# Ledger of designs, part 12: designed miniproteins, single chains

Each design is a single chain, and the fold is of that chain. pLDDT is the mean over its residues in the fold that is shown.

## One batch from the design tools (miniprotein)

Design m387
Fold by ESMFold2-Fast:
Structure m387 (fold): chain A 94 residues (1-94)
Amino acid sequence: SMAEKRAQMRRLLLMVIDPSVSKQEIVDELLKWVPDLSREEAEERVEKLLKDREILKTKYKISDEELRELLEAQENKDEERIAELEKKFEEKLA
């Protein structure tokens, strides 16, 4: 379902922004959810996520903490907090 795919992506993104989590741990997590991927393909996808995170941080000034807050709000279905953070991010991306 779309809800399961969103929950999966949210968990991967939480790992991507966690400085205690290694690239290989993120790759292993992705392979649990998409077992048809080769390790090489999974590594390429994780590298893209890490690059995208770095662009958000350096170019758009969206911190790992702000991304974590959004991901946690989405998990908790906190609609007011999601709207507040999305508005803040839209202002930074403009």
Scores: mean pLDDT 80

Design m388
Fold by ESMFold2-Fast:
Order: C-alpha cells, then sequence, then structure tokens
Structure m388 (fold): chain A 78 residues (1-78)
C-alpha cells in the first residue's frame, strides 16, 4: 500500500541521516521527508533516496537526488 511504502521510505531516510554529517546531504534528506509527508510522487522520491544510498559522498548523486526532489515538488500528484 501507499502508506506502507511511505513508512519504508521514511525509515530509509532515517538510516541515511545516521550515516552522514554533510549539511548539504542532510538538507536534501529533509526536503525528501517533507515531500513524503505532503504526499508527493513516491517513485521520484524513492529514486532520490536510492541515489543517496548508493553514494552519499558523491556530489553528482546528491545533485541528481535534489533534481528528483524538485521534480516531485513541481508535480502536483498525491
Amino acid sequence: SEEERRKELLKRIEELEKKTEDPVVLKVLKRIKEAIKKGYNLELLEEAIKLIEKDPNSPSNITAAAILVTAAELEKEK
């Protein structure tokens, strides 16, 4: 269900927040959490989380994740 998927994604973000001290990464993770709470496109947000999970120290992965979050924020889908 959508509720179960939302809970799963929030737990994955919590795990990422414990593994990084980078303020830029933490800012992107916070934006993803807020987007999930607002019911934005979970597929875009899950892909953003996957990019950060693959390499939280990669500037290109963090930038790509931020772009996906921005796309979810612009998409008015619940």
Scores: mean pLDDT 83

Design m389
Fold by ESMFold2-Fast:
Structure m389 (fold): chain A 80 residues (1-80)
Amino acid sequence: VASVAPELSKRALELAREAIRAGEEVGELGKGIGAALRAIGDVVEAELIAKAGGSAEEAEAAIRRGVEAAEATLKELEAK
């Protein structure tokens, strides 16, 4: 299975798990799930960019955007 930027994809999946856990622990499961879906969605978008003949840089940028957005939500959940 072809993966773009495997370390960033791994980070996105780890972040998804952390966001769900943090959301459940603070009673904000919806926010945790939202962050996880964002991270996973950006990894999927990156794979679609790669399949469409897009650049590795474009695909990596998509994953980075998802990671940054999910990290912002996780930080908000951790502040509770």
Scores: mean pLDDT 74

Design m390
Fold by ESMFold2-Fast:
Order: C-alpha cells, then sequence, then structure tokens
Structure m390 (fold): chain A 61 residues (1-61)
C-alpha cells in the first residue's frame, strides 16, 4: 500500500480507540481528518471507514 508507516500507525490507533470507546462517529471524523491532512485517496478512506464500522460492530454483542 502507498501509505507511510506513520499514517498506518495513526489509522491503527484511531480504530483501536473507536473500538475501546464504542465511539464510531469520532473514529469516522478522525479517519476523515487524517485522510484530508495526508491526501489519502477516497477509495482508501472508504475501505478504512468500512474496517472501522466492522471493528466497532464486532465488539457489540
Amino acid sequence: PPLPPEVRQEISRILQQAVVNDDLEKGKEQLKELARRHGIPQETLDHWLQVLEESVKAKEE
């Protein structure tokens, strides 16, 4: 993938925080802001938004 290691780490942190706090909306906002700052393509952002939603939903039983 064309993403720098620092950006990948930040995505991982955002996903983990959203799952731990059950805060999907905050996670979405943080991913969109990260994408805006680092010029992440819309298709890549959409993929990570889906991963975020699935990760948060998997914790909800």
Scores: mean pLDDT 78

Design m391
Fold by ESMFold2-Fast:
Structure m391 (fold): chain A 80 residues (1-80)
Amino acid sequence: GAELEQLIAEAKQALEEGDYKKAVTLGKEAILQAMDLNPDDYVKAIGALLTVMGLELEGDLKKAAEFAISFAEELLEKSK
């Protein structure tokens, strides 16, 4: 709902400000919230979270944030 849309917006703002760690954190939280909108996509959402964690371990926080935000937006759109 509105909370998920706000969370995605805040993640995008953090990304634009160069706060990649904050953007990744908010993006992961958005994926977790979006999982409830598409129960059939739980396995896919878990896979996305693992991908984000892998990018974080590689130190590519910008790509991790971009991936997390894009995935959360995709799940939100599928719920409409």
Scores: mean pLDDT 82

Design m392
Fold by ESMFold2-Fast:
Structure m392 (fold): chain A 92 residues (1-92)
Amino acid sequence: SLFSENVEEALERLRRMLGYLEEWIKTKATSPEEKAAMEKLLEEVRRFIENLSPEDAQRLLKLADEALQKATSPVAKEAFGLVRGLLEELLK
């Protein structure tokens, strides 16, 4: 389906964004605890992306939404919110 082609392109863009966000969090995180938590969540998302088929795109979007809901800091909420928003737009 056409959806599968868009998913592959979205996953490539998401991988690039994860690298950028990892560096951004490393320089912008204010507490070691929040930094470690954000890095763990990004690592989990990155691991899923590397092993995902286009069929798992909806699962990835759900994972991003759950990460956003569990985020406790404004910085983490903004970062995961941006990832979720971009992924949602690209998968439409």
Scores: mean pLDDT 60

Design m393
Fold by ESMFold2-Fast:
Structure m393 (fold): chain A 53 residues (1-53)
Amino acid sequence: MEIRVGDLVEAIVNGKRYTGRVVAVDGDQVVIEDLETGEILTVPKSQVRVIPE
């Protein structure tokens, strides 16, 4: 599934699971705003999964 700005996504970074909104897509990387903390994370697309709403 193609990742788009505004998508709800799940990312696994260093064994921790994050849920956030996509704020930017740059090549093979996705910029996500974490919904719990508001932290901005940049993660590879391979570690990101779109959550259907």
Scores: mean pLDDT 78

Design m394
Fold by ESMFold2-Fast:
Structure m394 (fold): chain A 89 residues (1-89)
Amino acid sequence: MGLYRDIVNGTQNLKRAQDLLAQARASTDPEERRQLLRQAGDALLEASPYLSFDARSKATAEKGLEEGEKAGEEMRKQVDALAEQLRAQ
């Protein structure tokens, strides 16, 4: 039960990271963008360990977690790019 809850929380953190990243990109305030980007990165990292681990034993969860893993990979790349740009400021 705990592990399944952790996987659900991981998926929710991925969605939160997507929302925060979108807000960061929409914001023109560098300070707000930095704060939102940091929060998005933290949420993504917290989601990552659970999104694909052990999901292989759950038929429905396997499909959703595979999609989440791919989304997480793409978002990690975007967060890294934005973080590098922000550090250059």
Scores: mean pLDDT 62

Design m395
Fold by ESMFold2-Fast:
Structure m395 (fold): chain A 60 residues (1-60)
Amino acid sequence: MEAIQLIVELLGQGYSPEEVARIVGKRFNLPEEAQEELARVLTEDPGDIAGLRRIIERYS
């Protein structure tokens, strides 16, 4: 999943959860509510790849 690859790449580059969610949201045309959910998951459990994937799929 390309969105998950971008998330991992941006986190590895030192971007904050909020910045990652915004960049991914704009790239994949996710609404603001999806970006907020991504930022929350990245802050609370950044290793929850399955959770991140479910959010992206729900809003795509």
Scores: mean pLDDT 82

Design m396
Fold by ESMFold2-Fast:
Parts: structure tokens; sequence; C-alpha cells
Structure m396 (fold): chain A 93 residues (1-93)
């Protein structure tokens, strides 16, 4: 069980770092490119379609760019933790 816990934690940390990098890049791109509410609506619709798959069908659009970043970090962290857990179980058995 130590192996499962260790690999789950490692996977989560890796996913969190990856999600932070991607989230920051997306926020910076949006701030640079999006100036009007119409472009923001179109971008938000695109992002909600992407997050729909990651959030098990939830179609809640992010309320802010910070929430968008948090959602990306959470998705990558959870996926990393799940992969780490599965690797740990395989090694422990």
Amino acid sequence: DEIIKKKAEEGRKKGEKEGEKIGNEIIELVRKQVKGSEKLKEFNKFVSEVLKKANNGSLEPPKSLEELKDMIIKVYSEEGEKKGKEEGKKEAE
C-alpha cells in the first residue's frame, strides 16, 4: 500500500504542475487576444465543450479565467493521481 500511495501522490503532483503550465498559457493567450464580450462568449463555449468531457458531462462554463485555470489544474491532477494509483496497484500485486 505504501507503493500505491507514493505513486498516486507523484502522479497528482505531476498532473498539477502540467495543469498549472497549461492553465497559465491559456489565461495569457485569452488576455492577449480577447478584448470584447462577443469573443469571450465564443471562447467560453469552446472551453465548456472541452471541459464537458473532462468533468464527466458537466457543461458549467467557468465564471472567470481563474476558475478556468483551477478546473484545468484539477482535471490534470485527478488524472495523474488515477494513473499513479493504477500503476501502484499493479506493482503491489
Scores: mean pLDDT 69

Design m397
Fold by ESMFold2-Fast:
Structure m397 (fold): chain A 120 residues (1-120)
Amino acid sequence: HMEELERKKKILEESVKNIEARVDELTAQLQAASAEADRLIKEGATPEDLERVAKELQAIADLLGYYATQADNIAKKAEELGFKEVAEKARSVADKANQGRDLANQTAERVRKAIEEKRK
């Protein structure tokens, strides 16, 4: 029983660490894509270039949402098993992923509005 709990804790810790690494990579991609979006809007780039960046931002948002859900599920499982520290870390990762998803969606919407303005 104790040995099984220790093994389960380690698996959850490794899962959180892997999700955190993916969220960190996606956050860096979001930063780069957001900077490119702002540059393209400022420079009056083509609708095609703006559409490409909007799709990239949406893909980042979708992946961050996926990892937020995975991290939240791990947090609930860790809480059920009494692994307070693991649950707290998983919730922190889920919060970061959700914040990134919201930012990516907001930036994608700004890009789509810039495309619409160019059609006027």
Scores: mean pLDDT 90

Design m398
Fold by ESMFold2-Fast:
Parts: C-alpha cells; structure tokens; sequence
Structure m398 (fold): chain A 70 residues (1-70)
C-alpha cells in the first residue's frame, strides 16, 4: 500500500483551530487541487472529509472544491 503519512504538527492544527474561532466567520471556501489521477483525487476527498468534520466541530460551514487537473 502507498504510504499515507499525516504530517500535521499539533502546532499547525492548533493555529488553524484558533483561526477558525477568532475569525467569527460562519463559512469558508477551500480549494483543493488533485493532480495525479485517482490516487490524488482520493487524497483530496479524504482531506475534504477531515476538514468538514473539523468545521462541524467549531460550527463553521466549509465549502470545499476539488479541482481535477486534466
């Protein structure tokens, strides 16, 4: 299986969490680019699911667009 390392240092996760709390915004739009076929698209979808769960935890609506490169 291809390695799926998760290198999100706790400091970055905390910083993002604080950013969501401080901004006071109810909605964020995030663009993810999938460049590398089905594996890249799967990775982008997994990242989108994790981000949506995080936004839901902080009562923030995340709109995530996955751009597939041809």
Amino acid sequence: AEPAPLELPEVQVIAFEESLKVSGRKSFTIHLTADGGEAAEAGARDAALRLRAFGKKFNVDLTIHIHRLP
Scores: mean pLDDT 61

Design m399
Fold by ESMFold2-Fast:
Structure m399 (fold): chain A 72 residues (1-72)
Amino acid sequence: MEKEKEIQRLKDELFKALDAGDPEKAVEYYRKLKEIRGKLSEEEIDEFMTKGVIDVLERAGKEELVEQIKKE
């Protein structure tokens, strides 16, 4: 399976979770994207995703998850 297609699917799911304000799903899909990108050099895309996830987590009062995401 193409990494490109998997990344796009995970981005779509992440954006849906962000739109729904679902912190658990946002973290789940974000971590899956980070795991895939840990094998790929896609730094610029990562910045945008990280900011979106942090925003949702902060709105949900999930400071511990924000801390984990920042520490990676």
Scores: mean pLDDT 70

Design m400
Fold by ESMFold2-Fast:
Structure m400 (fold): chain A 99 residues (1-99)
Amino acid sequence: SEKKELEEKAELVVKLDEELKKKAEEVTEENWEEALRLLLEALAELLGDEATRERALEILERYREDREKARALISELVAETLAKNKELLEKIAEEIEKK
């Protein structure tokens, strides 16, 4: 059921928002990569798009010595992925508002 899947995704978003808020307060230059990996895993589960996570990991590996470029490219990739999944994200947001 599409309704059940949206409800499960809404619950995941609420849980991730709480976890990400805690992690954001602790994010430093040293743990930025770890926080990013958690965000990418969450996006892969939420959107069913593991390709975005794999591409981001490839960027981190390729630009190991140029973290500023890695951050810029990954930020662009995340923004593109969110834009591509706008309709799904809007449906998830509607389910969250109903709770």
Scores: mean pLDDT 69

Design m401
Fold by ESMFold2-Fast:
Structure m401 (fold): chain A 71 residues (1-71)
Amino acid sequence: SAEEEVERLSKRLLSGTPDEATALALLERLVAAARQAADKSDALNALGHLATEHPSPAVRARAAAALEELR
C-alpha cells in the first residue's frame, strides 16, 4: 500500500545518511507514495529531517521543496 511504502522509505531515509544520489532517488519515491497516502505524517517527518540535517545542499533543497509540494 502507499502507507507501507511511505513507512518503508521514511525508515530507509532516516536509518543512516544515504549519499546524494540514493537520497534523491528515495526522496522522489517517498513523494510519489506520500501523494497517494491518506496519512503523510511519516513522509513529512522524514522530509523535514532531510531538509535540515542532510549534508548535501541538493538533498536539503529538494526535501524543502517536497514539503511545500505535499501541503
Scores: mean pLDDT 86

Design m402
Fold by ESMFold2-Fast:
Structure m402 (fold): chain A 87 residues (1-87)
Amino acid sequence: SKEAVERLRKAIREAATLPNALDILKEGAKVIAKSPNPEARKLAEEAIKSTDIGKQSVLLIQAAKVDPEAGLKAAEVIEKRIAEERS
């Protein structure tokens, strides 16, 4: 849904400002990799393998469009990781 995509996009933008952005985005991708939707899982697995934040971000947004519930859960995990990093 639009809401899931917007929330995840905001979380990704905030994570991208941190030195460990790649690892934070991989944590979000691991959540989507547990999706019951095989297309969402495939996109998430590609994101986990990526060493490029831009490619990882695109794949995560595409996965959230395929499975909005998994996308929201990924956004929550990324948001929590950002909060922990900024303590």
Scores: mean pLDDT 87

Design m403
Fold by ESMFold2-Fast:
Structure m403 (fold): chain A 89 residues (1-89)
Amino acid sequence: SLEELLREELARFREALRKLPGLSPELVEEIVRLLEEGARKALATGSLEPLDEAHTEILRLMAERGASEEAQLAVAAEVARFRERLEAA
């Protein structure tokens, strides 16, 4: 189901972020929460706009928490992979 795919992709995203240096576990969970909210709205509306808005909010949150440019780029790449996999479903 699409719900099972979403849970699997969120778990994969979380594990990828946990392996990145410079992200606290608390920041990882805040990022995952924002992505899940955006993804659920995207699925409900049939539009990727809520997911793209969530990506913008994630980058803003990371900048506010002082995450490095390397960490920001790595997270952006993981968000892009998540978006592509969700769109392909």
Scores: mean pLDDT 87

Design m404
Fold by ESMFold2-Fast:
Order: C-alpha cells, then structure tokens, then sequence
Structure m404 (fold): chain A 99 residues (1-99)
C-alpha cells in the first residue's frame, strides 16, 4: 500500500532541501515546490499532484510532498494549501493505481 505525506513549511529552500534529504535517506520518494502563494497555489498543486502520481506509478514507493509556503501567508492559508495539495495528490495517485 502506497502512502503519501504532505508537509507544509514556511522555511527557506535550504530547510525544504533538508526535509527532502531525510525522506530520501529513509527510502522514500520526494516531490516539492519552491514557493506557494495564493496566486500560484492552483498551478503548483496541479504540478505536484502530477509529479507524485508519476513517482507512485514508476517506483511504487511512499512519497513525501513538501510545500514551501510564502512567508507572508497566514497559518490558515498554509493549512488550507496543505489540505488541498493532499486531496489533489491522493486523487491523482488513486486514478493512476486504478488504471
């Protein structure tokens, strides 16, 4: 059974890279975005869902998705983006696994 985990971070690119490195050391596949703003949220989530579905189809391993949130984004906006990303990724993965 493939598991997908979404992590939303208000940290720097370096913090995001460190999280991806630790996930890879644990034998997980990783997908991430550099910056998620309200203006780019929809496009970034779509791109991440497609990349995550591709990784699941190709490697069949658990995937960690990392979102780098705009520092100006509120905690509520970060949680909303994380929830939307998780839902979109799960739907894309389910579609690939059913086909």
Amino acid sequence: MVKVTVIASGGSLEEMAELARKAQEAGLQTAGALLVTPETKEEVIELLSNITAYLVETYGKDVVVTLAMDPSASEEEREEAKEEALKAVEEAVKKVLEE
Scores: mean pLDDT 69

Design m405
Fold by ESMFold2-Fast:
Structure m405 (fold): chain A 66 residues (1-66)
Amino acid sequence: SSDIQKQIAHTKEVAEKLEKQGLTEIAKVLKEGAERAEEYLKQGDYKAAKEALENADRQSVKLALK
């Protein structure tokens, strides 16, 4: 789905902006999550791609609340 591809692209963009702001750990979590989602999407596993993005988002929120 193009929606998942757009979500991956958006997550990468957010990670890049956070890295430039010095929020390196949060940026790394989002970047790695987006990369995992891309690999699943490449395999045709849309469900796993979505779960990878959701997991990265949850982890980034946990780091932000510290």
Scores: mean pLDDT 84

Design m406
Fold by ESMFold2-Fast:
Structure m406 (fold): chain A 96 residues (1-96)
Amino acid sequence: SSALERQLEEELEALARRVADRLAEVLGKTHPVSEEFRAELVEVVRRDLLQLVEQRERLPQLLAEVEAAKSETPEERYAIVLEALQEVQRLVERYS
């Protein structure tokens, strides 16, 4: 229904903002982050999250790939990406 689709969109928008904020915080440790750059991050993350929802069958594979790369990934980036993928999986299960 359109109501469930709107709820999913709102939850994805909120997730995109949270992920972008966390990424901007990590990036801000080495470089100044402008509001313009932060807005661009939200747009990029939103598109990526929407693509993950559309290709939800790939989520288990992507989660396994992220876990396999744990030792080679900076801890903060690993946590952000893993949590984002897990939240997308929860959302698609809830609204599908």
Scores: mean pLDDT 83

Design m407
Fold by ESMFold2-Fast:
Order: structure tokens, then sequence, then C-alpha cells
Structure m407 (fold): chain A 99 residues (1-99)
């Protein structure tokens, strides 16, 4: 159902937020990035998911999330943090499954 997909997408993004907050405190490569920018934009996407009235609107919000995560992954790869980049790819894959 739409509501189950919304719930799962929100849970994935909330888990990602927690992961990024923990990484920003313990990982020097992640701390060089503007993680607050990513956290703010994840919160915006979560609100768009909550407000989605259709599968189409949900998919639009999820696509914005995937684009944001692609940007984060590229920045992590530029910093040489391939392990965290791989973890971001795993979150992207989980989020895609809710489309």
Amino acid sequence: SLEEKKKKAIEILEELKKFLIEQSKTNEKVSKLDIDFFLENINIIIEEIKNAKSEEELNEAINKGLELLDRLKSLLEDEGDFETAKKIEEYKKKLKEEK
C-alpha cells in the first residue's frame, strides 16, 4: 500500500540520518563534508514523503532522495571514503525498493 511504502521510505531515511550523525562525530573524512546540508535536505524529503498523496508523488520524493544520496556518495569517493560511499549505495538500494 502507499502508506506502507511511505513508512518504509521514512524509516530508511531516519536510519540514514542517524548513521550520518554518528559518522560526522567519528569519521574525519565525513566531518569535512557539509553533513548539516545533507541532514536538512533529508528532512525536507521525509516531509515530502509524508505529504505524498499518490504513488507518483511518493516516487518523485524518493527520486529526490536518490539524487541527494548520489551527490553524497560522489563527495565521499572524492575524499577517498569508499567504505562510507558503499554504505550510502546500500541506503540508495533500500530506498529504490519502495518505488
Scores: mean pLDDT 89

Design m408
Fold by ESMFold2-Fast:
Structure m408 (fold): chain A 63 residues (1-63)
Amino acid sequence: SELKGKILKAILEEYKKVGSEVTAERIGKKLGLSSSTVTKHILEMQEQGIFTLEQLEEAASKF
């Protein structure tokens, strides 16, 4: 979905900028979403096997 693509790209961008300090709250603030909404998408990504920066870059490139 468009929202999933925006969240993936935002996580990737923040991770490249601040490393492991990326939080659902920070991403939510950047995108105007609740931290709960961002957390739901992160858990869904992990269920789909996205755990590393490299896997996140690959997933984000498809949006």
Scores: mean pLDDT 74

Design m409
Fold by ESMFold2-Fast:
Structure m409 (fold): chain A 87 residues (1-87)
Amino acid sequence: SMAALEALKAQLNELYDAFQEKATELEETLSEEETRKKTLELLEETEAQIQALTDAALAAYPGNKEIEELRDLSLEHIKLLKETVEK
């Protein structure tokens, strides 16, 4: 279970890093309105990827509370980012 948790954390960190890099590139190259629109699209895609990864981890390790908590926190984090961009 510990190895599975560490692997999931690494995969989630890679997704967040990829999101941050792309979001920064959008800010550099696009207007404010286009950046907001494309960042929301990117956040929706990232949310789907987080959900798929964490669902797969829970399917492999049913009832693992640490994976459940990591899933919940990760999904809340992405939801907060979406709300922040929409303002």
Scores: mean pLDDT 85

Design m410
Fold by ESMFold2-Fast:
Structure m410 (fold): chain A 68 residues (1-68)
Amino acid sequence: GPLSDEEVEKRLEELERRGVRALVTRDLALAQETLAEAKEILKQAKPEMKPKVERLLRGLEAVVAQLA
């Protein structure tokens, strides 16, 4: 079933921190892994939470593009 709003929020906070870590450490593999996890959360999130997940996805895609 879809993830709860609380579980989505918790995972988004962790992925945002990993995205920052990837950017600071220039770890492309970590950035790509974090982006892949965010895409899986988007598939499992309720429609109401999808815009917030999409915002993080755009940020992580920018990090991957910058490091690639």
Scores: mean pLDDT 86

Design m411
Fold by ESMFold2-Fast:
Structure m411 (fold): chain A 91 residues (1-91)
Amino acid sequence: MLEAAYLAGYAMGAALVARAKLEGKDPEALLEAEIAAARSLLPTLSPEEQALAEAAIEGLRRGYEETRDLSAEEAMAKAREAYAKALELLA
């Protein structure tokens, strides 16, 4: 389910921003590491799994981009909202 994968990725991106800000780290460096790790696994996945992984990576990047200038609390609220929507799609 591509929409659920995207929203799960978005939640991870927003949560990554919140975590980085709470730890006094640059969220961009953490984002690049997460995307590089995910992309390194793409050739080992089936075409269907690759589609889900690409949707999640796009969500991750969008969640980061839309929350990067927010407070840690606001970014975490966005992460919780996106994660709740992803879970609703799986119900």
Scores: mean pLDDT 83

Design m412
Fold by ESMFold2-Fast:
Structure m412 (fold): chain A 91 residues (1-91)
Amino acid sequence: ELQQIIQQAEETVKENVDLMVEAVRKYYSSGSPEEVEKKVKEARERYSKLGKEQLQLIVSAGVSSPTAAEEEMKRFKEEVEKEVKDILEKL
């Protein structure tokens, strides 16, 4: 059902945006509190925009097939995991 797909997609996008923002916070954690908050704010704005674009793609896929929505969500999760790893490996 499309409504269930939308809810799952919204939750998935939110969780993954939060993971990327948290990785940025950890990366800058040794800096000044002002620098950390500025970088976290910039990251949240950027990743929230990306999240909205990804939500649209997942929902669009879900209109065609629940499986297509699941595949798109999996792709986004894998991209986020790579981004988080890349950020944290620079520590």
Scores: mean pLDDT 83

Design m413
Fold by ESMFold2-Fast:
Structure m413 (fold): chain A 79 residues (1-79)
Amino acid sequence: DEEVRKKILEKLKEIAPEVAEFIEKQEELYEEAKKKGEVTEEMREEMRELGEKLKKAVAALSEEQKEELEKFEEELLAE
């Protein structure tokens, strides 16, 4: 659900803006690949780098940030 993804991304911008930024950049690369009908070596490498940065940023989230995100996701799924 695109709307659910959008709401989660907006929440991430509030409590974990760095994570939100990496997700947005990754989505932009996927959209470019879709428009071109191919994934270039450069795009593949950028996606890999962003994926690793995203994993590290998520792992570095405080317990409070993780709890806030989990709470938001649970509330969103309950609707």
Scores: mean pLDDT 77

Design m414
Fold by ESMFold2-Fast:
Structure m414 (fold): chain A 95 residues (1-95)
Amino acid sequence: VQDAVNLRDGLRRGDRDVTTKAVNNIIKQPSSVQKSIVDSLLSDPDKYVRSMGMSLMKGIRSKDADSIADRMLSKPQDSRIRAGDKAVDAAKKAG
């Protein structure tokens, strides 16, 4: 849960270092937690939130947290805030 909270905080602030570190930690989480977060983002009606979910899914496979963080931070702030909140909720349900 704390790693998803850190992701939410990084996305809200537009902080690349915080976001990259949070993504690196999420990549190390159990597959059930990763799947919960990705599936939650991919099911969102906001196209930018879905795009962030796709970036996270691809990055889990490639282990490239920097690329994921850059792609997520390129999205509008409202979509980043929404994605962060959904990631925290999904991590709480999976843990």
Scores: mean pLDDT 83

Design m415
Fold by ESMFold2-Fast:
Structure m415 (fold): chain A 88 residues (1-88)
Amino acid sequence: SDSVNAAIEELGKALNISQDRIQEAIQSVKEDPIKDYGDLITRLGIPGVGNVTVETFNKIKPKTVDEATKIPGVGPAIAAPILKILQE
């Protein structure tokens, strides 16, 4: 969807991911929807997001920005686009 594509672009730019990789992630999501936070991190190729952060996010499945920002490694600038991608 256009809103998911915009959220992927917002997240990718906030994390300083290259435009080419952002577009590859958007194309990938068009063919196969993102399944969970670990899948999202893998498609964007984000280094430095530890297994504990991915496991915590997948376990609690935060519904709000405030809940997401309590997870180590999830800052306020990225919380909103992550939730939009995973819950919309």
Scores: mean pLDDT 74

Design m416
Fold by ESMFold2-Fast:
Structure m416 (fold): chain A 77 residues (1-77)
Amino acid sequence: ASNTCKNLKSLLNLSDAKAKKVEIKSLDLYVKNVVGVKLTELTDKQLQSFIKSRTDCPDSEISNLAKQLKTAVESTE
């Protein structure tokens, strides 16, 4: 639990663009299977709620991480 936010930040900051694309695409598929919609189709509040439920990130960082994740997924196609 204590490393889930660190893991998300590491994913979003991967220097290997191809590895990052694979990981982001896998996460998008996971979200679609669990929530029933694509990650890019989630509202900002829904995406923030998802990060809060799945990571130990502080509330002050959740909004910024949600924005970064949505941008990363949109850049994957």
Scores: mean pLDDT 75

Design m417
Fold by ESMFold2-Fast:
Structure m417 (fold): chain A 80 residues (1-80)
Amino acid sequence: SLEEAVKRLRLAAEKAYELVKKELVELGVPEEKAEEIAKEVQEAFEEAARLAEEGKLEEARRIVREAGERLKERLEEALA
């Protein structure tokens, strides 16, 4: 359901910062860079939740996809 999707995205946003930061630091990314990337991921899930709550599910999916692509790009740059 839409309500369940919004709930999942908001929960993901809450956990995204700590989880992404922890994983990136463990992979050898500098803490400041890891925090920056973690914040970007958190903000993307918060935006996706907002769009989903408005019924804009396709736009919410696009934001999540683009955030994943950007995370990959940032990781390639940080670990290169």
Scores: mean pLDDT 80

Design m418
Fold by ESMFold2-Fast:
Structure m418 (fold): chain A 82 residues (1-82)
Amino acid sequence: MLSKEEKILKWLEIHLENLKAGLSFEDAVLAAAKEMGIDTTGKSAYEIYKEMVNELNELSKVNEELKKKVDELAEERRKSLE
């Protein structure tokens, strides 16, 4: 069983890889959630993304490396929405 921090960080890495591979924002979020075993039933990609980003932001307050990954996620999301 992954810790909360490890689970969120792993989701972020998979999501970023999916975005860099050319998946849409929606597909990248849902694929990462599915790989991590997150229940996506009845949730939008944006709702899942917002929950994950909120947890990353809390963790980034105590970890400079996580802060850099949060910044990378914001940049890749911006590119995928353009």
Scores: mean pLDDT 73

Design m419
Fold by ESMFold2-Fast:
Structure m419 (fold): chain A 89 residues (1-89)
Amino acid sequence: MKIEFLPLVKKEVKAGDEVVYQATGPASADIRLHMVNNLMEVEGEKQTTLVGDQRVATLRVKMSAEDVQLAEKLGIKPIAYAQATLVSA
């Protein structure tokens, strides 16, 4: 099994923001998408499609007002981090 990590993506977020992270790889690879904020891993809607010889994976996450406000109260800048992992046999 070969595992490849794609570059980490960082975005400042506001309450009610929808963050969309997309990664593309070869159709032979499984694409695993991860997103975390400064406090916890966030779950969202995952979609994967095949386009010819490529696989496109998309993760959509709505940022809760509660998580953003909690980060601000703790003096932490509300940031979402997204990363993709390509997994081959």
Scores: mean pLDDT 77

Design m420
Fold by ESMFold2-Fast:
Structure m420 (fold): chain A 75 residues (1-75)
Amino acid sequence: MTEEQFAKAMAKTLGITEETARKWIERAITLAVELGRIPSLEELQKLPGVGEEAAKAVLGYLKFKEKTGEEIKPP
C-alpha cells in the first residue's frame, strides 16, 4: 500500500479530509525517522491533532512498512 492510498483509506475511515490524514501521516513518519524506530501508540497520540483512532491507523501503516522491508522516508 502506498502512502497516498493509506491517506485516502484513513480519511474515509475517520471521516476527515485527505489533507488532514496526510498531515498526520507526515508527522508520524517524521517522528519515526527522528527516533530511528516505529513510535509507540502513546508517542503518536502526543502529536498535535492526532487522536487515538488516527494514532492506531498510522501505527498500523508504519508496522506494515516495517514488515515489507520498505524504508520509511521523511515527508
Scores: mean pLDDT 74

Design m421
Fold by ESMFold2-Fast:
Structure m421 (fold): chain A 70 residues (1-70)
Amino acid sequence: SMKEKKAKEIKENMERFKKEKDEGVRTLLEAADRSTSDEGRQVLLDAAKRLQDEKDKFTKKGEEEVKKLK
């Protein structure tokens, strides 16, 4: 059905977005761990938190869209 096809597209888009954000967070956290300054570390940690917040917001929106198709 069209609803099943749309739900699959939304889930695939969410999965892709989550992977990209998780990779970004991981890279920033690894860079923060290697940082030689407290200020540089904090900037990287703040950036990682922003990516996590974006991931959570996008995931919630996608889950709500999937629920509307049921």
Scores: mean pLDDT 84

